# Designs tried in a protein design run: designed miniproteins, single chains, continued (4). Part 17

Each design is a single chain, and the fold is of that chain. pLDDT is the mean over its residues in the fold that is shown.

## One batch from the design tools (miniprotein)

Design m12600
Fold by ESMFold2-Fast:
Structure m12600 (fold): chain A 61 residues (1-61)
Amino acid sequence: SLVEEAEKLIEEADKLMEQGKYREAMKLYMEAADLYDQAGDEELALEASEKAYQALLRMLS
């Protein structure tokens, strides 16, 4: 399902965050946000977008 695919992307992005690969993590969080949005899960889409924003902030620090 779209939700299961998005969950896998979140898990992979979380691992990338641990590795300091913030740009790659941001991309996967944004892809997950799109999948959650397509599934109609606005809350999870927002959470994934917020994670992408946190990855962006880490790239700038």
Scores: mean pLDDT 89

Design m12601
Fold by ESMFold2-Fast:
Structure m12601 (fold): chain A 67 residues (1-67)
Amino acid sequence: MLSEEEKKAEVERAEEIFKEALPYLNEEERKEVEELLEKVKEGKASVLDLEVHVGILLLERGVRKVT
């Protein structure tokens, strides 16, 4: 089980990743990341899950030019 310190560190990292990603995400992507952030806060997901998901979305964004 995660310690209180580990849980706090995970939430802080997740929030930082979310904030940095916000300018690059569309409405659907933002919703997905926001849902993952809430799961991390609830202890249902890890910060790594959020980091991987954001990475995938940013790669998808890099491939998508001019919609």
Scores: mean pLDDT 73

Design m12602
Fold by ESMFold2-Fast:
Structure m12602 (fold): chain A 62 residues (1-62)
Amino acid sequence: MIYIAEAIKDTGPSTPAVLGLKKGDIVKITKFYDDGFAVAENLKTGHRGLVGMDKIKILEKL
């Protein structure tokens, strides 16, 4: 199941695996992990990577 979420704060990529976010960026989540991370695509930049669940707000479930 796919989710749409919004970044609630700016966070730069700390490693190549972590997705860079700006507050207000819309991301598409394709997978959740048990460790509080998700696989997401930033719809503004087209980049994909890991996001912390503490950095996003779920908007809708597709």
Scores: mean pLDDT 76

Design m12603
Fold by ESMFold2-Fast:
Structure m12603 (fold): chain A 58 residues (1-58)
Amino acid sequence: MEEKELEAAIKAGPQAARDLAHRYGEEGNAELMQRIGRKTFADQVAGGRAGAEALAAA
């Protein structure tokens, strides 16, 4: 699936992401979940280590 489609669907919300995944079937769903995980991780890192400090305090 296209990166642009995936990014737009994630930005639009869970409903749009699920619709896109269903359009591509089971494989599309797996790809979507993997890409969401990578993006979320990158966003946390780019957020300047706020998450790391919270984890260190836990």
Scores: mean pLDDT 61

Design m12604
Fold by ESMFold2-Fast:
Structure m12604 (fold): chain A 67 residues (1-67)
Amino acid sequence: MKKILLVYGDDKELVMKLAKELKEKHPEYTVIPAPGLSKEEAEELAKEIEKRTGAEVEVVDAEKAAE
């Protein structure tokens, strides 16, 4: 089953850095950077992608993932 990671956050540099790192660690996943989106906007986009593709989409908060 194809899994998509949607990385969101206010910090564009952090979002892009984490998206690149996740893609390198998990080449089997599709990683989509979504800089500037809020949690609600990212969750809405994830649901739309799931409806259109049938893939599982996991929403990743870049700030929380950076700890």
Scores: mean pLDDT 80

Design m12605
Fold by ESMFold2-Fast:
Structure m12605 (fold): chain A 82 residues (1-82)
Amino acid sequence: SLEEPEFQEEIDEALDRMWEGIAKATGNKATREAVEVAREVAKELGIKLPNSVLAKIVEELQIDGDSEEAKEKIRKALLEYV
């Protein structure tokens, strides 16, 4: 669902900080896209996880990019997590 703009700005700020950390440490730009997908899937499933945990899940699953295949893989993993 659509959230309040103030809440969305807070999430975007946290993602930017996470992306900078990941990009600097690993050089993996594709991880940011996968984290964004994981955030959306978690919202769809009603799972409230911080972006740092979502990034860890993405790394553990070796997911890159934001394709439909990546979404399905993340969705299945998050369903097992619940």
Scores: mean pLDDT 63

Design m12606
Fold by ESMFold2-Fast:
Structure m12606 (fold): chain A 66 residues (1-66)
Amino acid sequence: SMSELEKIRKEVARLTAEALRLIGELIDIELKEKLEELSEEERKKLEEEKKRLEERLKELLEEMKK
């Protein structure tokens, strides 16, 4: 059987990995916005994607607050 500490460590590792993945995707979008000359349509699509990723991060944070 897993100890309570081991369970906590595994849960923290899983949540941390997911948070880092989402943050990495947000950073990639921010870099595209800053480094590339984008059309208005492309900027709108990236803004919508950022909002989706931010919502997923908020959901993950709420899960951590259990």
Scores: mean pLDDT 80

Design m12607
Fold by ESMFold2-Fast:
Formats: sequence, C-alpha cells, structure tokens
Structure m12607 (fold): chain A 83 residues (1-83)
Amino acid sequence: MSPEELAEALRRGAEDLRAQGERAAAALPAAAEEIRELTEEAVRHALEAARAAEAGDLEAAEEHARLADEAARRLAEVVHEAA
C-alpha cells in the first residue's frame, strides 16, 4: 500500500466512523455525549494518521492509526453496553 492509498483509506474510514457514531448517538440518547466524544477522538487520530502517511512518516501514521483503533474499540463497547 502506498502512502497516498493509506491516507485515502484512513480518511474514508474516518468519514464512515463519523457517520456511524452520529447514528449511534441518535439511537442511544443516554450515551450520546460519550459516543460523540469517542467518535471525535477516533476521527481525529485517523485524520492525523492520514496526514502522517502523506508526509511519509509511517511511524507516526501507525501510532495515530493505533490510537484511532483504540478509541473505535472503546466506542463499540459503549454502544454495546448502551443498547
């Protein structure tokens, strides 16, 4: 995978995650604030990973991708517990 292809995949993932998070927040009002906060954290890290990948900083890209995945995992746990 090229840095450009990786950056595109990360941005697409961030867009999908934002849409999923907003749908989950709308469906689960009691957890909406926490869902939005975790969604924003995951999206932020995914976009930072994309920027790092485009700059050729694969170490930074991997670290931000890891942080995005961690936040997305926590988001999934909150959604599961609130459902």
Scores: mean pLDDT 84

Design m12608
Fold by ESMFold2-Fast:
Structure m12608 (fold): chain A 92 residues (1-92)
Amino acid sequence: SAMTVEELKAMMDLAVEAGATVSVSVEGSKVTITFSGLDVITQTALALRAIGMGLDGAEVEVKLDGDTLTITVGGLSEEDIEEILRHHESLR
């Protein structure tokens, strides 16, 4: 949904502002966003935002491994995925 896309874009912006690396991969209608090099405060904030999206009904899976946060979001349209990828490219 548009709201899910805007939240993911905002989360990517927050991670980059905090000095983290953002990577995106696509599989069908699923997008996996990996945030690497996160400080504990930014990692916690992003994890809580991802959990919040899931509680609001988004298809979201969160994995935390050291300073890396991986978020997988499903149920995305082709247009949603293109917008996420375009936004990621703008952050390089």
Scores: mean pLDDT 85

Design m12609
Fold by ESMFold2-Fast:
Structure m12609 (fold): chain A 61 residues (1-61)
Amino acid sequence: MEGLQLFQEGRYEEAKAAFERAIEENPDDWKSYALLGEVLANMGKMEEAREYLAKAAELKA
């Protein structure tokens, strides 16, 4: 995933944008929600991160 590469490179703003686009294109993709949550956590946005991680868990089930 393009966003995953950006995240691994520490390009958090670009990774966030990439995963947001992935969610818009496929709202059922739990992996994009999980990765967006991880990006937000690394940016210190813990409340937002928790919300996206919870959504990822719901979609994965």
Scores: mean pLDDT 81

Design m12610
Fold by ESMFold2-Fast:
Structure m12610 (fold): chain A 60 residues (1-60)
Amino acid sequence: SAAAEEGRRLAEEAGRLARQGRAEEAIKLGNMGKQVGLDAGDRGGEAAGGAARYEAELVK
């Protein structure tokens, strides 16, 4: 679905920001991607968003 794709795009961008050391922005986008995935019933999108957020926490 479009919502699932949006969640994955947000998760990918969050991961990129985390790798650049922009932890707060990465956490925010990761949480948003996770929420979009949850709302769409997309377990893959939810997991991707959660993983990106976790990665952002590690670079904090």
Scores: mean pLDDT 70

Design m12611
Fold by ESMFold2-Fast:
Structure m12611 (fold): chain A 63 residues (1-63)
Amino acid sequence: MEEELEKAKEAFEKASRAMLQGNYDEAIKYAKEAIRLSPEDEELVKQANIMIEIAKKYKEEKK
């Protein structure tokens, strides 16, 4: 669980970087990976889901 949580945090950081770069599809991919790696971490799951929703909204505004 400890190593899985660290990997989930790394995935979330990658999602955050993708968001800053405007790579919303990559942000969604990495945020989903973070949820997959640590589904028991309710706070991480909540933050990752919020990021997915924001990324989807920005994709719609871009088109």
Scores: mean pLDDT 80

Design m12612
Fold by ESMFold2-Fast:
Structure m12612 (fold): chain A 83 residues (1-83)
Amino acid sequence: MKEAEELIKKGEEYEKEGDYKKAAEAYEKAGEIYEKLGKLLEAAEAYRKAGELYKKIGDLKKALEAYVREGMLMLKDAMEKVL
């Protein structure tokens, strides 16, 4: 958990500095760690932030990939809560 939380913090710091590419990469890595830990909502939030930043810098392919991952994780979380 500490590794994913530290990556979220670094992403926030990069955002404040205007380094949107490094911020997006940090959020993406945090999302991957949360996903592996089964923390689906935290993973979805991290991927959403990465997607917004990739969109902001014009990397539409990575933005789409992040948003798709967010949607899949949100759906999986919702399905697990009703099953």
Scores: mean pLDDT 84

Design m12613
Fold by ESMFold2-Fast:
Structure m12613 (fold): chain A 111 residues (1-111)
Amino acid sequence: MEKAKEIKEEGVERLAALLRALGFSEEEARRLAREVVEAAYNKDYTTARALIYEAAVERLGVPREVADELAAGVAYYATAALYAEKGDFEKAEEYKKKAEEHFARAAALIA
């Protein structure tokens, strides 16, 4: 339980930082990031993806490639948290690493 909460919060902070780079305020970025990460953690990937596309593509005009990398990063962070909840910390770290690779690609596309 505790490790899963840590990974979820890491995902929220990482997504919020990227949303701030896209032009969101700190408060709005953190709120949206939490909504997206919680939706993905609850396996509602449709809502998580829709929230990212609405914010990045529809609201800010960001390329779909950035939105795709953000969505992939969130899905992998959610998967990492779910593995941590099951006590599979090796897979949790593997999926967290994959999430960070996607967030790094998003950051490169924003720069």
Scores: mean pLDDT 85

Design m12614
Fold by ESMFold2-Fast:
Structure m12614 (fold): chain A 80 residues (1-80)
Amino acid sequence: MREEAEKYFEEGLKLAKEGKEEEAVEKFEKAAELYLKLGEVKEAGEIYIKAGKELLKVEGANISRAIGLILKGIGLEFEA
């Protein structure tokens, strides 16, 4: 499970480098969900923040969703 979370995170990083921000966000969200299931709350929070920041780079992106991801990540870091 942790290896799966790391795999999704690395896939997200690769997609972001390729300019595929929307696909990168999807991979980051999957990684963060897996880290939450592992009890790795701070790691999940950091990844949600990263996902929200990547989503903000997308022209026409849902800004509310991007902000929601960032706030969720911040909340998780403070609740851990």
Scores: mean pLDDT 79

Design m12615
Fold by ESMFold2-Fast:
Structure m12615 (fold): chain A 66 residues (1-66)
Amino acid sequence: MKFVVTFKGTPEKQIAMVLKLLGNPNITVTPVGPTKFVVTISGSQEQIDAVVAELKSDPDITVTEV
C-alpha cells in the first residue's frame, strides 16, 4: 500500500517518526518535501493497518491513501 504522509509540529517529532518508519524493513520512505513523504508499506494487511493506525493516532500527522 502507498500513502502520502505530512508531518507538522516540531522537527524532533518529525525525526522520531521518520526513524521509526525507516526501522521497519517492510517500509520505504521517499521524501517529496521537507514535511511530506510517500510511505510504501509491504507485507500483510494486518501490518499495513497497524502502521496506518499508529500514524493516524498522532494529530500532527496527516495520512492520505493513494
Scores: mean pLDDT 79

Design m12616
Fold by ESMFold2-Fast:
Structure m12616 (fold): chain A 98 residues (1-98)
Amino acid sequence: SEAARIERTLAAFVAEASRVLAAVRAGAPVEDVIAELRAAVEAVQEAIPDLRPLLEKLLEETVAGLRTASPAERAALVRAFTARVTRELHDRLEAARA
């Protein structure tokens, strides 16, 4: 079902984003963090193509921020990005269940 597909996508994204946040806190190189976020977002875009333009915009804004940010600011940027994408997926899940 559509709802089940979105629910699996949300769960997978949250798990990947949590892993990326842990890597940032462990001092992972910024380009590795960017590559992992791009991969996580690509999986969402493949599952929910309607979100591609929004996710691309949010990802590129976050990527630009990550490259200029201090190590401490990078964790906050990843958290903010994760929260926004999670809200978009949750809204889609609620709509699919209605």
Scores: mean pLDDT 87

Design m12617
Fold by ESMFold2-Fast:
Structure m12617 (fold): chain A 56 residues (1-56)
Amino acid sequence: SLEQAETMRKLIEEDPRFADLIVKETGRPEIVELLKAGNLEEAAELLDEAIEEARK
């Protein structure tokens, strides 16, 4: 989770199009905002929630 959030933040910094992909896949734009703000722990928590919801 935390490692994935760190990786996603780096990807967004290199290519902003990854931000759109995250919003599309998770339906949660707040994840991108948290990643950009450097709140990786909170971003990881929301990512885990979005993954669990996608399995329902």
Scores: mean pLDDT 77

Design m12618
Fold by ESMFold2-Fast:
Structure m12618 (fold): chain A 66 residues (1-66)
Amino acid sequence: MSAEEAVARAEELLARAEEAFAAGDLKTAQKLSEQAGMYAVQAIALGAVERGTALARRAGELSRRV
């Protein structure tokens, strides 16, 4: 997996998690935000430090709100 693929997956999962949270589906929001966080950390490990860190922070914040 490339850093770009990891960022794209994290962004897609985080967007879906935010939609689930807005809809009141807290269980789906929790699972998707956790997955987004995992891909964001992978993006950091692959060199996308700035973008990955921002995504990991957003995913972690959403996960803690559920």
Scores: mean pLDDT 84

Design m12619
Fold by ESMFold2-Fast:
Structure m12619 (fold): chain A 86 residues (1-86)
Amino acid sequence: MSSDVSEVERQIREAEELARRGEEAFKAGKYEEAAELYSRALEIYQRLLDTGLKNRVFPPELVERLTAKIKELEKNLQKALEALKS
């Protein structure tokens, strides 16, 4: 079946782990690594949201949650990129 729920769950877990690793890298002052990890997590969430919206397979609550995660990651990525300019 297109957009298998187990595949969606796997991708969400992958993105969550990348975001967590990015946050730990940021706390450690590894801003380049943090930016890279945040970017990878962001790409996964953006791809999931695009696919889910096109196929109308996601409930509104999941769409809202993914959108919120994207906003958080964009903010965190911006902070990491700004820190690299210091």
Scores: mean pLDDT 80

Design m12620
Fold by ESMFold2-Fast:
Order: sequence, then C-alpha cells, then structure tokens
Structure m12620 (fold): chain A 101 residues (1-101)
Amino acid sequence: LPPLPDPAEAVRRFGDAVADHVRRLMESGESKEDVAKAVRTAANHLADLYEAQGREEAARIVREFGEKMAEAVLNATSPEQAAEAVRKIGDEAARRLEALE
C-alpha cells in the first residue's frame, strides 16, 4: 500500500468528506441506520489501512471515533445536524492523533 498522509491531516479530510456524504445520504432519504452503517464501514476501512502500515494507535483512534460518528448520525434530528456532529467528531479525532506526536 502507498504511505498514507499524516494521520491527523488524513482524519480531518476524512471527517469533512464523511460529513458531506452523511448530509447527502440523509437528504436523499437514506435511513439513519444505513447511513450510520456506511460511516462505520468507511472508518473501519481507514483504520485497517493504518493497521496494515503498523500504525496501531492511529487505527484504534479512527475506529473509536468512527463509532462516535455513527452514534451521532443515529441521534441527529436533521441532515445538517448529523453532518455538523460528524465534522466536529472528526476534528476531535484529528486533535487526538496530533497529541500522539
């Protein structure tokens, strides 16, 4: 696998991309359960890539915050609220990864 960018930067970009995707899926009428599953799947995929590169702690943080994002989607009352919550959680995950350096 090619080397991934800095984990904190990668997770910030991931959070922004996931937030936009969550908003679009919910606006299109996808169930919160299906959107949460998509978020969890995307986060696990990113975590697996870091784990494959020997970045165990980064993988663990990505999985943990992916679950928080999925839960935020399930608890949201609007697509905008879900997207904002996911973006904030992604930013929190990026700060957590920066603290490892």
Scores: mean pLDDT 83

Design m12621
Fold by ESMFold2-Fast:
Structure m12621 (fold): chain A 80 residues (1-80)
Amino acid sequence: SSITEAVAAAMEHKVPELEEALAAGDEETIKRLVEEALETLASLLPEEAAEYLRKAIEAYEAGDLEKAKEYFKKALEALK
């Protein structure tokens, strides 16, 4: 998958940071790295899917899990 390869390449330098944060239980750093990974993925998707994915991330950060799930479903539908 070209998207998976592009994400892997972009995130390769961040793997050591993620491993360190996971070992330390640093929730703040884990959250930041996950948000960066999701933003990178959004930049590689078709515009419609990327917009829904960004809205899902925003809803998730706001604690609105129901809206986050709805936007994730819309992002997946936009990929069809």
Scores: mean pLDDT 68

Design m12622
Fold by ESMFold2-Fast:
Structure m12622 (fold): chain A 59 residues (1-59)
Amino acid sequence: ALEEAERLREEALELAEEGRYEEALSKFGQAIDAANKAGDVALALELYELAGEVTEKMR
């Protein structure tokens, strides 16, 4: 659960650095779900903020 959230976070950040924002947002969504399922609200909020920054760079 938590380890999956961390892995998905890393994948999402790599995709965002490559400019693959749509795929990055999909991975952030999966990471947020995994973090919430693990009960790590702080990680989920951090991931939500990172996803918001990626969204701002789209369009």
Scores: mean pLDDT 80

Design m12623
Fold by ESMFold2-Fast:
Structure m12623 (fold): chain A 71 residues (1-71)
Amino acid sequence: MTKKEYEIDEKIYELVEKLAEENGRLAEAYDAYQYARRYYKTKNEEDLKEAAKLLGVSVEEVKKIIEEAEK
């Protein structure tokens, strides 16, 4: 894993955990992070949908997290 990939991956986890906490779904944070991370690498829409479902948010919210992590 490159340094930049590591930094993006870590930021995805941080943002997913924060969103999970805000929605009372901390128990799902790690699973949602795994799906969001897969979407970031593969652009597979099914991974995006699963992350959104686990977090109880829209797919647009998860996509926004990925965009934020890429900065």
Scores: mean pLDDT 81

Design m12624
Fold by ESMFold2-Fast:
Structure m12624 (fold): chain A 62 residues (1-62)
Amino acid sequence: LKGAIVRVVEDFEAKKEDELSLKKGELLEVLEVVDHEYVRVRSLKTGEEGLVPVRYLELVSE
């Protein structure tokens, strides 16, 4: 998954400072797989980084 491009499948609102709020349809680069529930991503649109639950993401390109 590291280096993969993923798409947001549903709006996600950050609940913690280290999380990134996302809108459905945004494209992100996976920087790190933190655990089975969370990945660290970078927004391709804004360059912002943060943690996102994997369930909100779908794989676009490896």
Scores: mean pLDDT 81

Design m12625
Fold by ESMFold2-Fast:
Structure m12625 (fold): chain A 65 residues (1-65)
Amino acid sequence: MEQELIDEAYRLGRELAEKGMSPEEITQLAAKLKKELIDSGVPEDLALAVTRALVRGYLEALAEK
């Protein structure tokens, strides 16, 4: 389950880069996602891993263009 959340966040990050989301927008989304995960009872370490995967997917997809 934890690895699935990380993998989903990575895929979402790539998808958002393909849709043309700006670096400012992804940064705001990552901060919002981290807060929502922590507020939902997700451990901070996992919330950090998920949000880092989102940003990594975004940056890697952006670099491939």
Scores: mean pLDDT 82

Design m12626
Fold by ESMFold2-Fast:
Structure m12626 (fold): chain A 65 residues (1-65)
Amino acid sequence: SAAKEKLLKMLEEEKRKLEKQIEEVRYSDAEKVAELKRKIEQVELQMKRIELDDDEERYLSMLKG
């Protein structure tokens, strides 16, 4: 669905922002890097849960009418 695609896009943008923050602090704050990596893992887990909610058979059935 459009809502699901939009949510996944938002989470992908969040992940990219966190990766940029890691680059900024990579050599100055190892503790902050660990915290940001932990946040990326949480975002990835959320994305995976959303993807797993897609029963491919159900989705195809709905599209077929």
Scores: mean pLDDT 74

Design m12627
Fold by ESMFold2-Fast:
Structure m12627 (fold): chain A 72 residues (1-72)
Amino acid sequence: AGGVEGALAFIRSLAERGLHAEAARLALDYARKLHEQGRTEEALRVLEEGIRILAADPAAARELRDEKERLE
């Protein structure tokens, strides 16, 4: 409901609770939805900010980096 900022706030909340895999899944799903809508710049922003949020979990951050490379 809150657009990109709302999604990023929720991703950050999940990460702060140690739910890194769930946070990564949400970031991936939302970025893919934005890309399908032609909103590729917003999709890349979600992935870039998600990588920073999930920096403490290398596996979760890598999933977001792999998706970012696919969209670039």
Scores: mean pLDDT 85

Design m12628
Fold by ESMFold2-Fast:
Structure m12628 (fold): chain A 62 residues (1-62)
Amino acid sequence: GMFSEIRRLRKEITKELNKAMKEAKSDEEFQKKVDEINARERSRLDELYQRAKEEFEKLKKK
């Protein structure tokens, strides 16, 4: 369900942020990695909400 996907995303964000902290060699590189992680995870959250909306609309048409 959506809650299990959100919980999985939280774990992935934490893991990727920890990796970025270890691998980044400059403040600019770290910020770029953070921006990429935020953009990707925001897109995934938007996809989960969009899927829920689409399923709700399908139920209204039946």
Scores: mean pLDDT 74

Design m12629
Fold by ESMFold2-Fast:
Structure m12629 (fold): chain A 92 residues (1-92)
Amino acid sequence: DAELGEAWARLGDWFYSKGLYETAIVAYERAYELLRETDPAAAAEVLNNLGKAYMALGKYEEAIAAYREALALDPANAEAKANLAAAEKAAA
């Protein structure tokens, strides 16, 4: 399932790069479900990217939730910490 999870994460990245944010979210959610129990570090990275896709859509509360989950799995993720602060400021 980790290999399939990585494939979904790569698809999410591709959709994100094309501005297809809603489709990227679906791909990242699939990646997270497959990676969360087997590779928490990869799952944290996927959650950070999921949050970025929500930010692009102006869905700040969903972005905050995704970044908080990313930091719960990997507290040292500097990008997720910075992204969480930006999302909280945007939601204020």
Scores: mean pLDDT 89

Design m12630
Fold by ESMFold2-Fast:
Structure m12630 (fold): chain A 61 residues (1-61)
Amino acid sequence: SLDEARALFEEGLRAFDAKDYATALALFEQALRLYEELGADAGTLARVRFYIDAARAALAA
């Protein structure tokens, strides 16, 4: 459901704020998959992708 996708994204944001970028990335990728399957709007998809890119950049540093 969209509520499950939102919960995964919010958990990912908490991990990101804690600088646990590996956990954040996994949660953001899970949220993105659910949002895409459920036909979420372009803004929601762009927001999740932004955080995926940010987590990947942090892990590559």
Scores: mean pLDDT 89

Design m12631
Fold by ESMFold2-Fast:
Structure m12631 (fold): chain A 67 residues (1-67)
Amino acid sequence: MLLEKAEKLEEEGVRAYEEGDAKKAAELFREAARLAEEAGAPATRIAALRLKAIGAEIDAEFGKVIK
């Protein structure tokens, strides 16, 4: 089920972020958002996943710029 797969990816994204891999977390959150959208999840749920992806992506980019 797409929604269940999206939840699994979100959990993997949170775990990756907690492990310090913001780049991997961003990718997992983006994939979770895509699957949630395909599953017809509420717009608020999709927006929350996209926001998590953006936050993780910013952290990954800051690491590249700031050292």
Scores: mean pLDDT 78

Design m12632
Fold by ESMFold2-Fast:
Structure m12632 (fold): chain A 66 residues (1-66)
Amino acid sequence: SEAERLGREAEAALAAGRLPEALRLAAEAAELYIEEQLPKVPPETKEKAEEMKKKMLEKIEELRRA
């Protein structure tokens, strides 16, 4: 998946000591992973899952700009 690809790139950047790049790639990977997994959430918890997704994406965006 795209999220897994970005996760591997983040790991490679971290191993190479490129911390700002690793953090950016990790944030992108997390965002995509949330988007990939959200459709797999049971229908009865879908609204709660959408709320959690919004909060997590907002937090990731804050970390990306820190």
Scores: mean pLDDT 72

Design m12633
Fold by ESMFold2-Fast:
Structure m12633 (fold): chain A 73 residues (1-73)
Amino acid sequence: SAEEYLEKGKEALENGDYETAVRYYMKALQLDPENLEVKAEFAEALGKLAESNGDTERAQGYHAGAEALRAKL
């Protein structure tokens, strides 16, 4: 289910495995494209992945997007 993939994504994010987190969140969005929590976590994971690659500007954009989505929850 989308919730199972969301949970696995959160676990990967907690462990610093941002690429795995992104993959699980993408699977969750395939099952539930309108899930705001998944969209917010996906943006957060993309931000952390961008930070790990040294792309601070792109990371700031993703973190801002995640914050905006969480404000709707």
Scores: mean pLDDT 84

Design m12634
Fold by ESMFold2-Fast:
Structure m12634 (fold): chain A 95 residues (1-95)
Amino acid sequence: SGAEEAANSARGAAKTAELAAEKGTATSAAAAGISGSGAYASAKYAKDATEEQKEYAEKAGEYALKAAKYAGKGDKEKAKEYAKKAEEYAKKAEE
C-alpha cells in the first residue's frame, strides 16, 4: 500500500512535470512543484516499500521539482529533460 501510493504519487508528479514543460505557464509549473514535493514526501515515508522503490520514487519527485523550476524560468529544454527523467524513475518505482 505505501509502496503503491509512493509509485502513484511519483507517476502523478512525472505527468504534471511533463505538462509544465509542454505548457510553460506559471500555473503548470506551480502544479508540478506541488506534485513533485508530494511525491518526494510520499516516497520518504513509505513504510512497506523496499529501499530501491523508495529511492526511485524519491528521484522521480526530485526530477519533477527540477522540471517545475526550469519551466517556471521559461527554460523549456531543461524542463523537458528533467520531466523525462521523472517519468523514467516513476516507471522504475512501479517495478
Scores: mean pLDDT 82

Design m12635
Fold by ESMFold2-Fast:
Structure m12635 (fold): chain A 55 residues (1-55)
Amino acid sequence: VVEELSKLVEKLMQELEKKEPTDEALSLIKKAIEEIEKGDYDKAISYLKKALDLL
C-alpha cells in the first residue's frame, strides 16, 4: 500500500512538471493529501489514480 502510494506520488509529480493540472485534478490531489493526513492510504491511492487519469 505505502509502496504503491509512493509510486503514484512520483508519477503525479512528473506529470505536474510537464503540464498545468485541471481544477478537477487539483481537487482530487487535495482530497488525496487529506486522506494521507488521516492515514487512509487506500482512499489516497484512489484519488491519486483519478487525478493521474485527468492529467
Scores: mean pLDDT 77

Design m12636
Fold by ESMFold2-Fast:
Structure m12636 (fold): chain A 55 residues (1-55)
Amino acid sequence: TPAEIAEMIEKIKTSKPEEQKKVIEEMVKKYGKEETAATLEAAGIDEGAEFARKL
């Protein structure tokens, strides 16, 4: 849901790099690589979007 995605984005912004990667991997598993990357890029998390696309 949109609310669930918003919570994951907030967690990425407030977490350490190791935790950020785990959250992004979970998003990719649930929503897919392209969808996750586009969502993170729209939120200004360009490094996270690039990581998701390379998974």
Scores: mean pLDDT 79

Design m12637
Fold by ESMFold2-Fast:
Structure m12637 (fold): chain A 61 residues (1-61)
Amino acid sequence: MEEYERLARELERRLVELGASPEEAEREGLRLYLAGVEGTSLEELKEEAERIIREVEERRA
């Protein structure tokens, strides 16, 4: 499994744990995965994943 695929799946899991819908979590995970496929660095993908998680937390607080 590619590292960015693993990161995308972890993002999906964390979003569902925060109470995001499975559809929203899958959509965000797919966006991150596609960015990885297009050559976005692993560090940039990690930063984007944390940004998405924070945004979802803020929207649900």
Scores: mean pLDDT 80

